# Designed miniproteins, single chains, continued (5): the designs that were tried, part 20

Each design is a single chain, and the fold is of that chain. pLDDT is the mean over its residues in the fold that is shown.

## One batch from the design tools (miniprotein)

Design m16668
Fold by ESMFold2-Fast:
Structure m16668 (fold): chain A 80 residues (1-80)
Amino acid sequence: SSMDKKLEELEKLELEFGSLANRVYSRAYNSSDTDLLNEVTKLVTDYLRRVSELLEKKDYDGAIEEVRQSTKEILDLGNK
């Protein structure tokens, strides 16, 4: 179904986001960058809340867009 395909896309994007967030967090932790740790933590907590709210509404397109946007934000935090 189209819903199953959207859930598969969402799962793939969530795994990519989690991997990137973990990489940025680990780098910040190892370099004792407390400001970056706080920014990554806030981004991840905001992401989890927003995606949860969208999934509760069965807004799978909105959830996919939220993951894509949060992935861009985590990449921007991780890039110099």
Scores: mean pLDDT 87

Design m16669
Fold by ESMFold2-Fast:
Structure m16669 (fold): chain A 81 residues (1-81)
Amino acid sequence: SSELERLLKELQELDAQLQAAIEELGAEHPRFREALAKHRAELEAIAAREREMRRRGATEEEVIELLRARIALAKGILADL
């Protein structure tokens, strides 16, 4: 799936941006902690979806939806930094 490949690449690029921001600010910086706290409910919801999908298996459509959610979360955290 070209969509799956596109989303995986986008997530990879966003994860790299988050890692760079964490390295610059420090993992314990108040700004980073506040950004994580603001997005805590979404982090927990995504983690719950990942656990359920691992338990029962997942369709490609479900994987795509999860990747979109992870991308949105990463963008939200970056925007609050």
Scores: mean pLDDT 86

Design m16670
Fold by ESMFold2-Fast:
Structure m16670 (fold): chain A 77 residues (1-77)
Amino acid sequence: KELVLSPEELEELERIQKELFERMEALIAQGASREELIQAVLEALKRILEVIEKERPEFVPLVRERIEEIEEKLAEI
């Protein structure tokens, strides 16, 4: 019932998260718009979804729903 990822998949997710944070920091330093920052986050979330699809495809619908919720919340900011 709980999503349990392998150590390798967790490492890949951590890498995606680190890359996102580094990209956001660079974009902020360059005076990027809110829309550019939102786009970077959405791209990272799509990469995370691909990792989940590879390891546990049965959880993809739940993960997609959570991503859509985050996307809607980000659009409100």
Scores: mean pLDDT 72

Design m16671
Fold by ESMFold2-Fast:
Structure m16671 (fold): chain A 75 residues (1-75)
Amino acid sequence: SKVTEKILELARKGDTEKAIELAKKAIDEAKLSEEERKELLAQVKYAASLVEQGDIEKALKLYKQVGDEIEKAKK
């Protein structure tokens, strides 16, 4: 997914704020239930917290999972 790849690129560059904004926008534009949206937003916030703690590898894994779920919802 182009969205997932862009989120991961921004996160790897340390541009955490732009990665979060892009993920939130993609979540808002996807056909998701209120529960699914809430869960994905919580995962994005947790990934941002992991970046702040220096746990980049775990953060990237979570961002990828969020992006994959967004793309699945578009189908």
Scores: mean pLDDT 78

Design m16672
Fold by ESMFold2-Fast:
Structure m16672 (fold): chain A 55 residues (1-55)
Amino acid sequence: MDMEDLLAEALRALEAGDTLAAARHYLQASDLGGTPEASQAVADALNAAARALGY
């Protein structure tokens, strides 16, 4: 599973209210990248999810 697949699954889990599953997928995506770009993608996904939840 690539990083983008993991980020998509994390967002889906977060929208469903499964915060633990979302966190696990974000951590796994970050591990796959190991680069500044991967870290930024995880941060962007978290920010998008927060906005979707009204934060």
Scores: mean pLDDT 68

Design m16673
Fold by ESMFold2-Fast:
Structure m16673 (fold): chain A 99 residues (1-99)
Amino acid sequence: MKSLEEVIRETAEALRSLGAYTEEEIEEIRKKIKEIAEKKGIKDEKTIEEAVRIVLLRRELETAKELGFEDTARELEEEIERLKKENPEAYELAEEVLK
């Protein structure tokens, strides 16, 4: 039901509320995902955007763990596992960026 643009905005807003990322930092991550997707022949914009979300969630999870936000860390891990099940291709793209 949500547009790709709305998914992008909601992900950015959620992470900003946790103090994790600026819009510029999110766009840099998206650019890296797009470069890897292009090399792999992945053209689905939804898959690319879900990969961006997974990268941001992974990095926010590391911050939450370091700061002792145990409940937030657990919720972030659960969301990452859900996204991995729903779109394994997006998860593979995210993992390649995180290397």
Scores: mean pLDDT 74

Design m16674
Fold by ESMFold2-Fast:
Structure m16674 (fold): chain A 104 residues (1-104)
Amino acid sequence: SMAAEEQKKLDEEMEEVLKKVEELVRQAEELTRQTEAASQQSVAEARALTQQTLDVSSQANKLAQEGAEKSTKEQSRKLVLAGAESTVYGIRSVSYLLAAENAE
């Protein structure tokens, strides 16, 4: 079993990881909104924004997975849910891009 000070240090590290993942999820949400708006005007712009959304989503999922392996059961659950939300934004951006491409 870990010493109490080692556990506190891990808990603090996991809180910082969760904050970073939540910030990336917010960025993916904002990029998805931009992709929807771009899909009404430019396929090229929608494609670039979709790629950015997928990159941010990938980074969020990687951090969430790495954090989950080191965290408590409760923190792990929060990280997995945040990663899943990021993935949904990636899928939505791809959906907007495909709709724009099919309209050409």
Scores: mean pLDDT 85

Design m16675
Fold by ESMFold2-Fast:
Structure m16675 (fold): chain A 92 residues (1-92)
Amino acid sequence: SEIKKALEEALRKAIEAIKKKDFEAAREYMDKIVENLKKLGDEVVAEAFRDKFTEALDKEDYVAALRTIRNLAEYYGLEEVAKEAEKEEEEL
């Protein structure tokens, strides 16, 4: 539960960073997301998230970056975070 809360907070901060176009902060929160995923025992999910999110940021495909966050949030049942990412995806 505490690790899941930390994951949720890191995901929300990553969304906010992308919204502000602070991609350095987005990469920092990616590291926090990956760390918490590994603590949950989901190393394969952690690596897949890092790869997809990094690729999206490197290509300046911020819609793909938000979609990567939304898909991860949906996988863990973080419905509020998933909706927040979807809203920001529609505004880009």
Scores: mean pLDDT 86

Design m16676
Fold by ESMFold2-Fast:
Structure m16676 (fold): chain A 60 residues (1-60)
Amino acid sequence: SNTDLTQRLRARGRDPSVALRLFDTDGDGTISRDEIEAVLRSQGITDPQALDQVLRYLGL
């Protein structure tokens, strides 16, 4: 699904473990756009463009 970014990482041959450690705040084993946004906001990053840039950097 568009909200489960973990499958996109796996499909591209990437290990999701680091991303899960950083962004899976509820420990459910999936990464959503909302979880990435929440982590970035906790670091003081509130720019919507920063979320898009992080997703591109991760290859999502």
Scores: mean pLDDT 68

Design m16677
Fold by ESMFold2-Fast:
Structure m16677 (fold): chain A 90 residues (1-90)
Amino acid sequence: SFISRAYEELQAYYEANPEKLEELEEKLKRLGEDPYTQLVNLLEEHGIKVERDKSKWTDDDLLRLQALYLGILLGLSEEEIEELLADAKK
């Protein structure tokens, strides 16, 4: 799955760049104390509109939000993230 591949790429990136893992952990702590708050605030910081009511998230919405979050954490551009989203919707 896309999410599985993104996690594998994230793991490989941080294994190669351990100093970047420390930077990420510090940044995430500044965004919020829980993963939901960190996700929403990171996406909003990057100008991505997020539905705040989790009960309105479909499975497709959740997949899209996770893809955007992981793509940003990997340092991908908006164009690269859009390509991953297009591939995930196949």
Scores: mean pLDDT 72

Design m16678
Fold by ESMFold2-Fast:
Structure m16678 (fold): chain A 89 residues (1-89)
Amino acid sequence: SDQEKSDIVKILDKLVENGYLTVEEKNILEKVLLTRNKNYLGMIAIDISVLDDDKELSTLSGYKKLLVRAIAWLVYFKENLDAFLSQLK
């Protein structure tokens, strides 16, 4: 949904603001997370091998793959998204 897309962008912006992502890495993650369907994000959250098979996400370092899985998990389980955003203040 448009709200879920807005929430993803806010998470990525906060991660850039706090030095966890570069602007270039944010652009890669935004493209993937906003264009993939919710079932695919659920698969990323559960199975790390899905990240290794993804053309865009396979280029990320190991800890950033874990970060992508955390974001995918929060998007898939949307009830946790607002709580996560409040912690990035």
Scores: mean pLDDT 70

Design m16679
Fold by ESMFold2-Fast:
Structure m16679 (fold): chain A 84 residues (1-84)
Amino acid sequence: KNVEKIKNLKGKPDEVKEIIIDLIVERYLKEGILTEEEAEELREMLSKGENPKSKKLEEVVKEIGELLNKLGSYEELAEYLEKR
């Protein structure tokens, strides 16, 4: 499970970040909010720490930031994205 993977990677922030990015991209793609092209743009942007290329991606990043603040951890965010 992704939550268990994140717990095991406490000392590896880049690996935790990639797991969270994968979960975010898959969730928004499944919900039909992002196209496959937009999902790949979001993945690359988040992986490289680049600025959003569109208002839609900017809104998605803002929503993710708000969720992370509300849930308090990457582990809780991963569980929310998987089991919502």
Scores: mean pLDDT 73

Design m16680
Fold by ESMFold2-Fast:
Structure m16680 (fold): chain A 92 residues (1-92)
Amino acid sequence: AEEAARRAAEAVGRAGGPEAGEAARRDAEAAAEAAKATGAAGTAAGGVAGIGFGVGGAVAARAAGADEEQVERAFEAGAEGARAALAAAKAA
């Protein structure tokens, strides 16, 4: 989750500078904190949260004025977070 937020912020930061990247990271971190508040990493909801990070990253990148290629990269970073969450659940 945190790594997906970092990658989305990096993609936005490269496009719009470090301030835009920081804004995107904070929005993604708010979603990660909500997931932590449920006290359960890696339930069925863990995969949904990761997918939500893909959508959130894409929306944040668009809001920062990123082009479609950068929006796609932000979505891919969030989708990778979903895979990491599922792998962690399987290992636990």
Scores: mean pLDDT 54

Design m16681
Fold by ESMFold2-Fast:
Structure m16681 (fold): chain A 83 residues (1-83)
Amino acid sequence: SLERIREELKAQSDELYQNALDNARKAVELAKAGAPRSEIASYLTAAGLYVSMIELAGDTEKAKEARDAYRKAAAEVDRILSQ
């Protein structure tokens, strides 16, 4: 059930948070290196998925921090790709 999934996600909250940040940072790194847009997009998509999993887990503070980091990374990618 959803309740059981939520409990499992809460137990993995630190790992989900780290995965969100790592994927967001990797997307920015790849954008700066001139990597293909599809590769950059895959890491941003992964980061967004991990943020959503933290939000579903109900770790409000960690979810807010991860969402903020994701938004900043997405904005930086957009800035780089617009140059």
Scores: mean pLDDT 86

Design m16682
Fold by ESMFold2-Fast:
Structure m16682 (fold): chain A 70 residues (1-70)
Amino acid sequence: MEEVRELLEEAKKAGASDAVIRAMEALLALSPQHPELTLDSVRKAAELAKEGDNERALRVAQEALARIAE
């Protein structure tokens, strides 16, 4: 939970797009029930956002949200 929150703050500081931030916030809300999946996806999305690849960051976060919804 704390790690996911820290990664979200890191992505915000790196200038991640609003869409990426919102998807990561949704993953943070789901992290108590899906700790490993949310941590892995948020970490990958934060890395991509820091590289300026907001499109791939958003896709990673959305794919994780879709997997949780199923």
Scores: mean pLDDT 81

Design m16683
Fold by ESMFold2-Fast:
Structure m16683 (fold): chain A 76 residues (1-76)
Amino acid sequence: MEPSLEELLEELRRLAQQYLQTTDPAERRRLLGEMQRLVGLAVETATREGRYEELRRFLEEAERLMAQLREKEKAL
């Protein structure tokens, strides 16, 4: 079954948690790719269904998560 925006956001948070727990650069790159894939899927799903307010909230949360991960990498 196609995942809901809530399920995609929950998966995004799980991947972000795994990213913060790993020290392997290859695993980090894989997790970032998976997170980017989930964001793309959420945009496609929400746009198809006209759920623009939910998409906006999803993208704001996703951008905050991704920004935090990027700042963590810069600090290393």
Scores: mean pLDDT 77

Design m16684
Fold by ESMFold2-Fast:
Structure m16684 (fold): chain A 62 residues (1-62)
Amino acid sequence: MEEVLKQLERLLSSLKDPEMKAQMEALIEQLKQASPEEIPALVQQIMDLLHQEVAKELEEKL
């Protein structure tokens, strides 16, 4: 899990949208404090947020 958290923090640093960044940071903090039962749901939310950010960046470059 430590490696996953470090990779998520790396991704957080590369995010350009401050609003997405704040949401991602909140989810990462929840993940650090989460019980094993909560982890899958939080990971899903993080992945969904990353997919939205990637789509937005692609649209800006088009």
Scores: mean pLDDT 72

Design m16685
Fold by ESMFold2-Fast:
Structure m16685 (fold): chain A 74 residues (1-74)
Amino acid sequence: SLDDVLREAAARVRADPRLSEEAKILLLTLLQEGIDEKLSAEEVEALLRRLAATLPPEERAVLEGILADMRRRL
């Protein structure tokens, strides 16, 4: 389910040492909003891509990897 995919993405965000604490807070808040508000996969992806544009290259690459994994599971 999308909920399971979002929860797994949240676990990966929490565990990844390459992400700053600020980026983790923003990403975890967005993923939780996706679950709570029952956003579509398309809406969640759009929000994550907008956030990725504001992140440093290293953190953006991590988020791109998470997005690719989410797409494979949907």
Scores: mean pLDDT 82

Design m16686
Fold by ESMFold2-Fast:
Structure m16686 (fold): chain A 65 residues (1-65)
Amino acid sequence: SMMEEARRTAELLKKSYSEYIEDIRIEGDKIVVWLKEKSLESETAEAMARMLAWAAGVELEVHYL
């Protein structure tokens, strides 16, 4: 299901990029990611989040603090 794909994608992001992620929320079939300040590392986390969400067919919303 799309909810399972969103949950799996969020878990992958938390495992790989937790240092650059302030918060991750799942709103139905949508993932909302709050990233720490812009840096090369947080931008890499954003790029990976967008790639994984696209591949999974999950809606993604990204914010920087």
Scores: mean pLDDT 80

Design m16687
Fold by ESMFold2-Fast:
Structure m16687 (fold): chain A 76 residues (1-76)
Amino acid sequence: SEEKLKEAKEIGRRGAELAAEVRAATAAGRGEEMVARLEAEVRELEERLKELMEQLSEEDQKEAAEAVLKALAEAL
């Protein structure tokens, strides 16, 4: 499951980056279509991450969750 853990961490990082882009775009008054597109990409990554997390051991889930939280803290 090393590959799944790595994929979960990578998706978590990408999701955090996109979430930061949504926040920045919204704050900057970007067009609704652009914000909606970014939000849709975030939701797709959230669904994929959830599926991967369900396939990981409890220890790997915690490690992936920590990586995601760190990425969010750094991006937001």
Scores: mean pLDDT 78

Design m16688
Fold by ESMFold2-Fast:
Structure m16688 (fold): chain A 55 residues (1-55)
Amino acid sequence: MKEKLEKNLESVEKEAQQQLEDFKKRETDQQKIKEFEDKIQRGLEKVRQQFEEKL
């Protein structure tokens, strides 16, 4: 079960990273990029924490 959860997390991280890279490519405002990064990171970290605690 751990491996399945980790694979799912990696998939989510990869998707989020690609979304962020696409956003950075279109947006040059560093503040907006930072806010988007923080939002994505917060979401990912929360999901990751919950998965790790449940394991």
Scores: mean pLDDT 74

Design m16689
Fold by ESMFold2-Fast:
Structure m16689 (fold): chain A 108 residues (1-108)
Amino acid sequence: MPTPMEELIEKLERITELNREAFKYLKEGKLEEAIKKLEEALKLNKEMKKKAEQLGMTTLAKSMDKAIELTKKAIEYTKKGDIKKARYYVTLVEATNTSLILHLRMLQ
């Protein structure tokens, strides 16, 4: 049966895919599609923060706060049409999530 840790890793992998799709849409100038993917990623980041807090994983919860902040900035700059800044913030979220997946895998 999946552990709480495996569920967190699965959510991070889903967030990573959504951010990858958003980055592709930003490169193509498809801003509405990019926003939809970023808003789905934001929802999953918030759910993951809640689970981390429930499990007493304070460091992970703080990392999720950072991911939430960066994702909100990506959405904000996409809505403003600032594609360079939007892509920058998506890249920062991608790097953060990749690092977290590797870290969580090592804790098993």
Scores: mean pLDDT 85

Design m16690
Fold by ESMFold2-Fast:
Formats: structure tokens, sequence, C-alpha cells
Structure m16690 (fold): chain A 100 residues (1-100)
């Protein structure tokens, strides 16, 4: 499994169980510095898009983009070896899934 495959699976994840499985796979993956940076940038873009939708009053779309950002945050921190931050992002992503 590649970092690109994990990113796609994370964005398509619909349950806490799917996110936990992605976290476990991401922890085992040997990612390059460039791959780690790419995931971080993509997560940041989704966070920014979510903030724009929130300002526009589209709460549902804002939450969808925030969820995408948190899902990629799980992948980013897990492949970077930051288990504490990866777990924090995982819990936040689970909470956001319950709100959608």
Amino acid sequence: MSVEDLVKRALEARSPEELEAIYEEAKKLKASKEEILEVDIEAGVYQLVGAVYKVLGDEETALEYYLKAEKLGVVHYAIAGDEEKAKAELEEAKELLEKL
C-alpha cells in the first residue's frame, strides 16, 4: 500500500473502524519526507476550504472539509511517526463523523 492509496482510503472512510484500520496501516508505512509534506499540504488545503465555507454560512460543507482535513491529519502524523498527534486527529475525525 502506498501513501497515495492511504490518502484515498482515508478520504473515503465512513466509520471509526475504517479510520482505525488506516491509522494502523499508516504507522507501518515507510514514507519519504516528500510524501509526508504532500499529505500535510493537502490536509492544510482542506482546512482552509472548510474555513471559507464556514464564513459563507455553509455549515454542512464546512464540516465535510474539516473531516477531510482531520482524516489526512491522521495519515500525516502516523507516517511522520507522531503517534500522540495521530491519535488526537483520529479522535477528532471520529467526532466529526458523528456530526455528519
Scores: mean pLDDT 85

Design m16691
Fold by ESMFold2-Fast:
Structure m16691 (fold): chain A 69 residues (1-69)
Amino acid sequence: GSLAIQNLFLARYILKQIKESKDVEEIEKLLEEMRFYLKQAEASGDQETADWLREILREAEKIYEEKKK
């Protein structure tokens, strides 16, 4: 598969880990990893993958904010 498809699978896997985790520090590290994949997609000019990664990241950040409380 292409690198873009692999990065989307990894981002979805990270989102699942964020949903299942109760450790705020673990979630913060997973968010940083997801941001790294977004930065790679943006740098490569793959706008479609970058847009999907932004939506996944927004969902992950909302979950983080809820679990932080």
Scores: mean pLDDT 81

Design m16692
Fold by ESMFold2-Fast:
Structure m16692 (fold): chain A 62 residues (1-62)
Amino acid sequence: MLMPDILKAAKEAVDQGKKELSLKELEKLLKDPESIELVKAYMEEKGKKRLSVEELVVLASS
């Protein structure tokens, strides 16, 4: 898996009973600037304000 911190963020969301995370929540969980930039770019491309756990897993595994 290419982005282990994104996977950890997805797992934390599941542990908290959340199905999706906002950019603000992701920036709090992601410590790697590269991961934050990747997530921001993906959200902007898709026109989304939140990412599902499934989207985070796919993004981390790509």
Scores: mean pLDDT 78

Design m16693
Fold by ESMFold2-Fast:
Structure m16693 (fold): chain A 84 residues (1-84)
Amino acid sequence: SELIERLREALELVKSGDREALLRALEDAIEAALQLPDVLIGTGFALRAMGLMWDLEHGGDLEKIAEEAAELIEELIEVLEEQS
């Protein structure tokens, strides 16, 4: 799945420790979440990712945000693999 491949790339971006890469990873996670067949689950992931983007842009702890982003992307990959 192209979407799962993109999310695996996003997970590597999160591991880079770069703020700009982390923002790109969260944007990719939002796009992927909104493509889920279950709109409620998809909206939940998208809102969580948007919250992390907000925290990142407003002086949040990079390390903490990266950890939460990695967990979110890993969970999103699992959901997509189950639905593929």
Scores: mean pLDDT 84

Design m16694
Fold by ESMFold2-Fast:
Structure m16694 (fold): chain A 61 residues (1-61)
Amino acid sequence: DEAEQRGLAEAQRRGDFYLEAVRAAQRVLDEHAGETDPAKQEEIHRRASEAGLEAARRRRE
């Protein structure tokens, strides 16, 4: 069904934006994967979250 196929394509495009956000966040986490200090891990998680949001926003803009 063409209408369903187009709907899936749109959902996949939204998924692509989300995937870029996830990849950006994962890069930050990956870069600091060896960190064992809980306080630094908290900061790293914040930075990862911000990187993900920025990537998603840039793609949508």
Scores: mean pLDDT 71

Design m16695
Fold by ESMFold2-Fast:
Structure m16695 (fold): chain A 93 residues (1-93)
Amino acid sequence: DLDQFSQRMQQAIDQLQRQHDRTISTTAGTRTTRSSLDSLTQQALDYARQGLSVGMVISTTRSARDTAQRELDRAHRRVSGLGPVSTRLITMN
């Protein structure tokens, strides 16, 4: 059944996204974003445009490390042109 397949796929995506905690930190404070790359990148851009130093952290499992690192590197490149940006990947056992 296509509808049941779509629902199970959405649940799997939601579970995978929850395995990737994304955090933005600045001198104004630390915020954990929902598991959305666009949300993380947009918040980082907004803080950088305000002249704040930006820290970006993705926490993930070892099996998803390479995907999370590439995501973090892409976000870093978009924001680093606007100001000082630090990025860190945390892998959980």
Scores: mean pLDDT 67

Design m16696
Fold by ESMFold2-Fast:
Structure m16696 (fold): chain A 87 residues (1-87)
Amino acid sequence: MLYEVTITVVTEPEAAEEIKEKLVEIASKYGEIKSVTVREVDGLAVIEIVVLVPEENVEKLIEEIKKLAEETPQIKSLSIRVVKVPE
């Protein structure tokens, strides 16, 4: 069973490239990256990554992303959306 996991991070613009690279590295360990989008809005960077993830890896991906956000003070907000892919 596959899940579409959308990870949205709001960060300081100076840290955006480093955080994007770390998010891509983590996501690539657990699934297939479908898109990576970076937007700049009023002095903040919004990074969105969409990953297609096997069921067994969803919890592991979420745990590692949450840990990254906890350890990175430049991250202002984190949102994770998980949607089951229809069979």
Scores: mean pLDDT 86

Design m16697
Fold by ESMFold2-Fast:
Structure m16697 (fold): chain A 67 residues (1-67)
Amino acid sequence: SDEELEEALRRLRESPSLEDRVAAARRLYQLVTADPSLLPRVEALTAHPDSLVAALARHLIAELRAP
């Protein structure tokens, strides 16, 4: 759902816990796998000013595009 997407994006951007940020990236993987139309929202994160957010987003996209 849109609510679950926004929550996962918020946790990835703002959580003080590295473990929670990684868990948020894994949740985004599940959401995009279920609904590929969400992929552009993750792609936008690769330009994020937080280098960890950008790196997690790039890794997520690579995993989503793997056969």
Scores: mean pLDDT 83

Design m16698
Fold by ESMFold2-Fast:
Structure m16698 (fold): chain A 87 residues (1-87)
Amino acid sequence: MRVDLSDPVEAFEARLVRLYLEGRLDQLTPEEREVWEKVAKLNREMAKELDEKTKGLSPEEQNQLRKEFSKKHDEEVKKILEEAKAR
């Protein structure tokens, strides 16, 4: 895995992976837990929307849309994290 720790999103992800591997997700702060719940909800909504929007597309258009959704997902996660930091 390659993680850019200068990126707040990737740094947060690295922390979650570390806690997961240690079996210590219970050590998430209330703020981190809220972020985790928001990200999980976002993942479900994004997967649902992606599935719906890919139904009528060609395979190459589906791949392009999946790449765009991956980028949007990263952007939305970054917004959630920025809001948590800004309060």
Scores: mean pLDDT 71

Design m16699
Fold by ESMFold2-Fast:
Structure m16699 (fold): chain A 61 residues (1-61)
Amino acid sequence: SPVDALIARLDRAVADGVSPAEFEALAIEVVNTAVALDLSDEDLDRVGEALQRAWEELLRR
């Protein structure tokens, strides 16, 4: 699913330990893609939760 693909991109960025600047660029791209795909409220919530988790994980490194 497109949602699972977006979440997988965020999980990969965390695993790869990307810089804050690279993560910010990816987060903007993910949000723009989610909006363009006209996702359901449920799927938007899933992407938002994944973004929050990825950000928290990167800040804890």
Scores: mean pLDDT 83

Design m16700
Fold by ESMFold2-Fast:
Structure m16700 (fold): chain A 85 residues (1-85)
Amino acid sequence: SMKKKFEEMVKEGEKLIKENPDDPAVKAAQKVLAKASEQKDPKAAEIQKKLVKAGVWLYHSDLPEEEKEKLNKEFLELAEEELKK
């Protein structure tokens, strides 16, 4: 399922962030994660952090650009659905 794939990418992205602190993409992601923590809604903050972590994994993956764009769109749709609940 796409939800399971998203959660797996979040987990892998979190590993990349921890293991590659000097990577420019990771540094950029950490700035966005800090900004997400300023969100008043804890649910919105958590969803935003997951999107950033999944995005880091997508950026570093060997997937074709078209596949990356498709997955990014599907993750954004999942985040919007979760936010509506």
Scores: mean pLDDT 79

Design m16701
Fold by ESMFold2-Fast:
Structure m16701 (fold): chain A 78 residues (1-78)
Amino acid sequence: MELEKIADELEKLGLYDAAMTVYALANMIKEGKVSKEELETAIKELEKYREQVRGKNPKAAELLDKAIEILREILEKL
């Protein structure tokens, strides 16, 4: 699942802050403007969102887990 699609699904679930974070990251990655530090910070922020929704919105938690996995794969290449 692409980051932009994850952001769209998060927005549909009302998680606007998480959706905007994922969308901004997708754009920065596409433009080649993301640093290792920015990716590490973003992963930590998405992990916080995941903990907030884990027991309340399983679909949102699943989408956040997917986004985190994709970002970790990209981080390994930097």
Scores: mean pLDDT 81

Design m16702
Fold by ESMFold2-Fast:
Structure m16702 (fold): chain A 71 residues (1-71)
Amino acid sequence: MAEVPPEVQAALDALGATPREADVPEPAVQHSGPRRYRLTAADGRTTEATLDDALARAVAAIAGGTAEVVP
């Protein structure tokens, strides 16, 4: 809805590389919680999304770009 931009989900879905990341029964790894990130893809696109640290890093790596924390 308003938290995850379609660009982020489209990239993950297109790769089909991260199955079960959202289908985990009970994750309990990080206590930082989600944070706003500005994602820059290799294409030069920029998108702002509320993501956890691990997902932000994965999307940045997949997109061939960077993830910057927005305070």
Scores: mean pLDDT 57

Design m16703
Fold by ESMFold2-Fast:
Structure m16703 (fold): chain A 100 residues (1-100)
Amino acid sequence: AETAANMGILYYKQGKKELAKKYFDIAIKLDPNSAYAWLAKGQLYFDEGDYEKAIEYYEKAIKNAKPGSPILKQAYRNLGEVYRKLGEFEKADEYEKKAE
């Protein structure tokens, strides 16, 4: 699962967005509980300006991440950034605090 997610990240960095999406979907099919794959998928949609999907996938990353893990903290930081972009400053502050 992590290998497929890493391939998705590499393709996204190359601008191959549709291929990146396919590899993130493969990663999630192989391991639906992969917080890493959900986080990577959320970052792709955030970069595309699809904040609604970014929130959905970051919430799935949070649900599947271990308490206190670096990936959980990153998912909280990313959610805070999305809510800040949406002007939802109270929610942004809440998630930024959870990332500490």
Scores: mean pLDDT 85

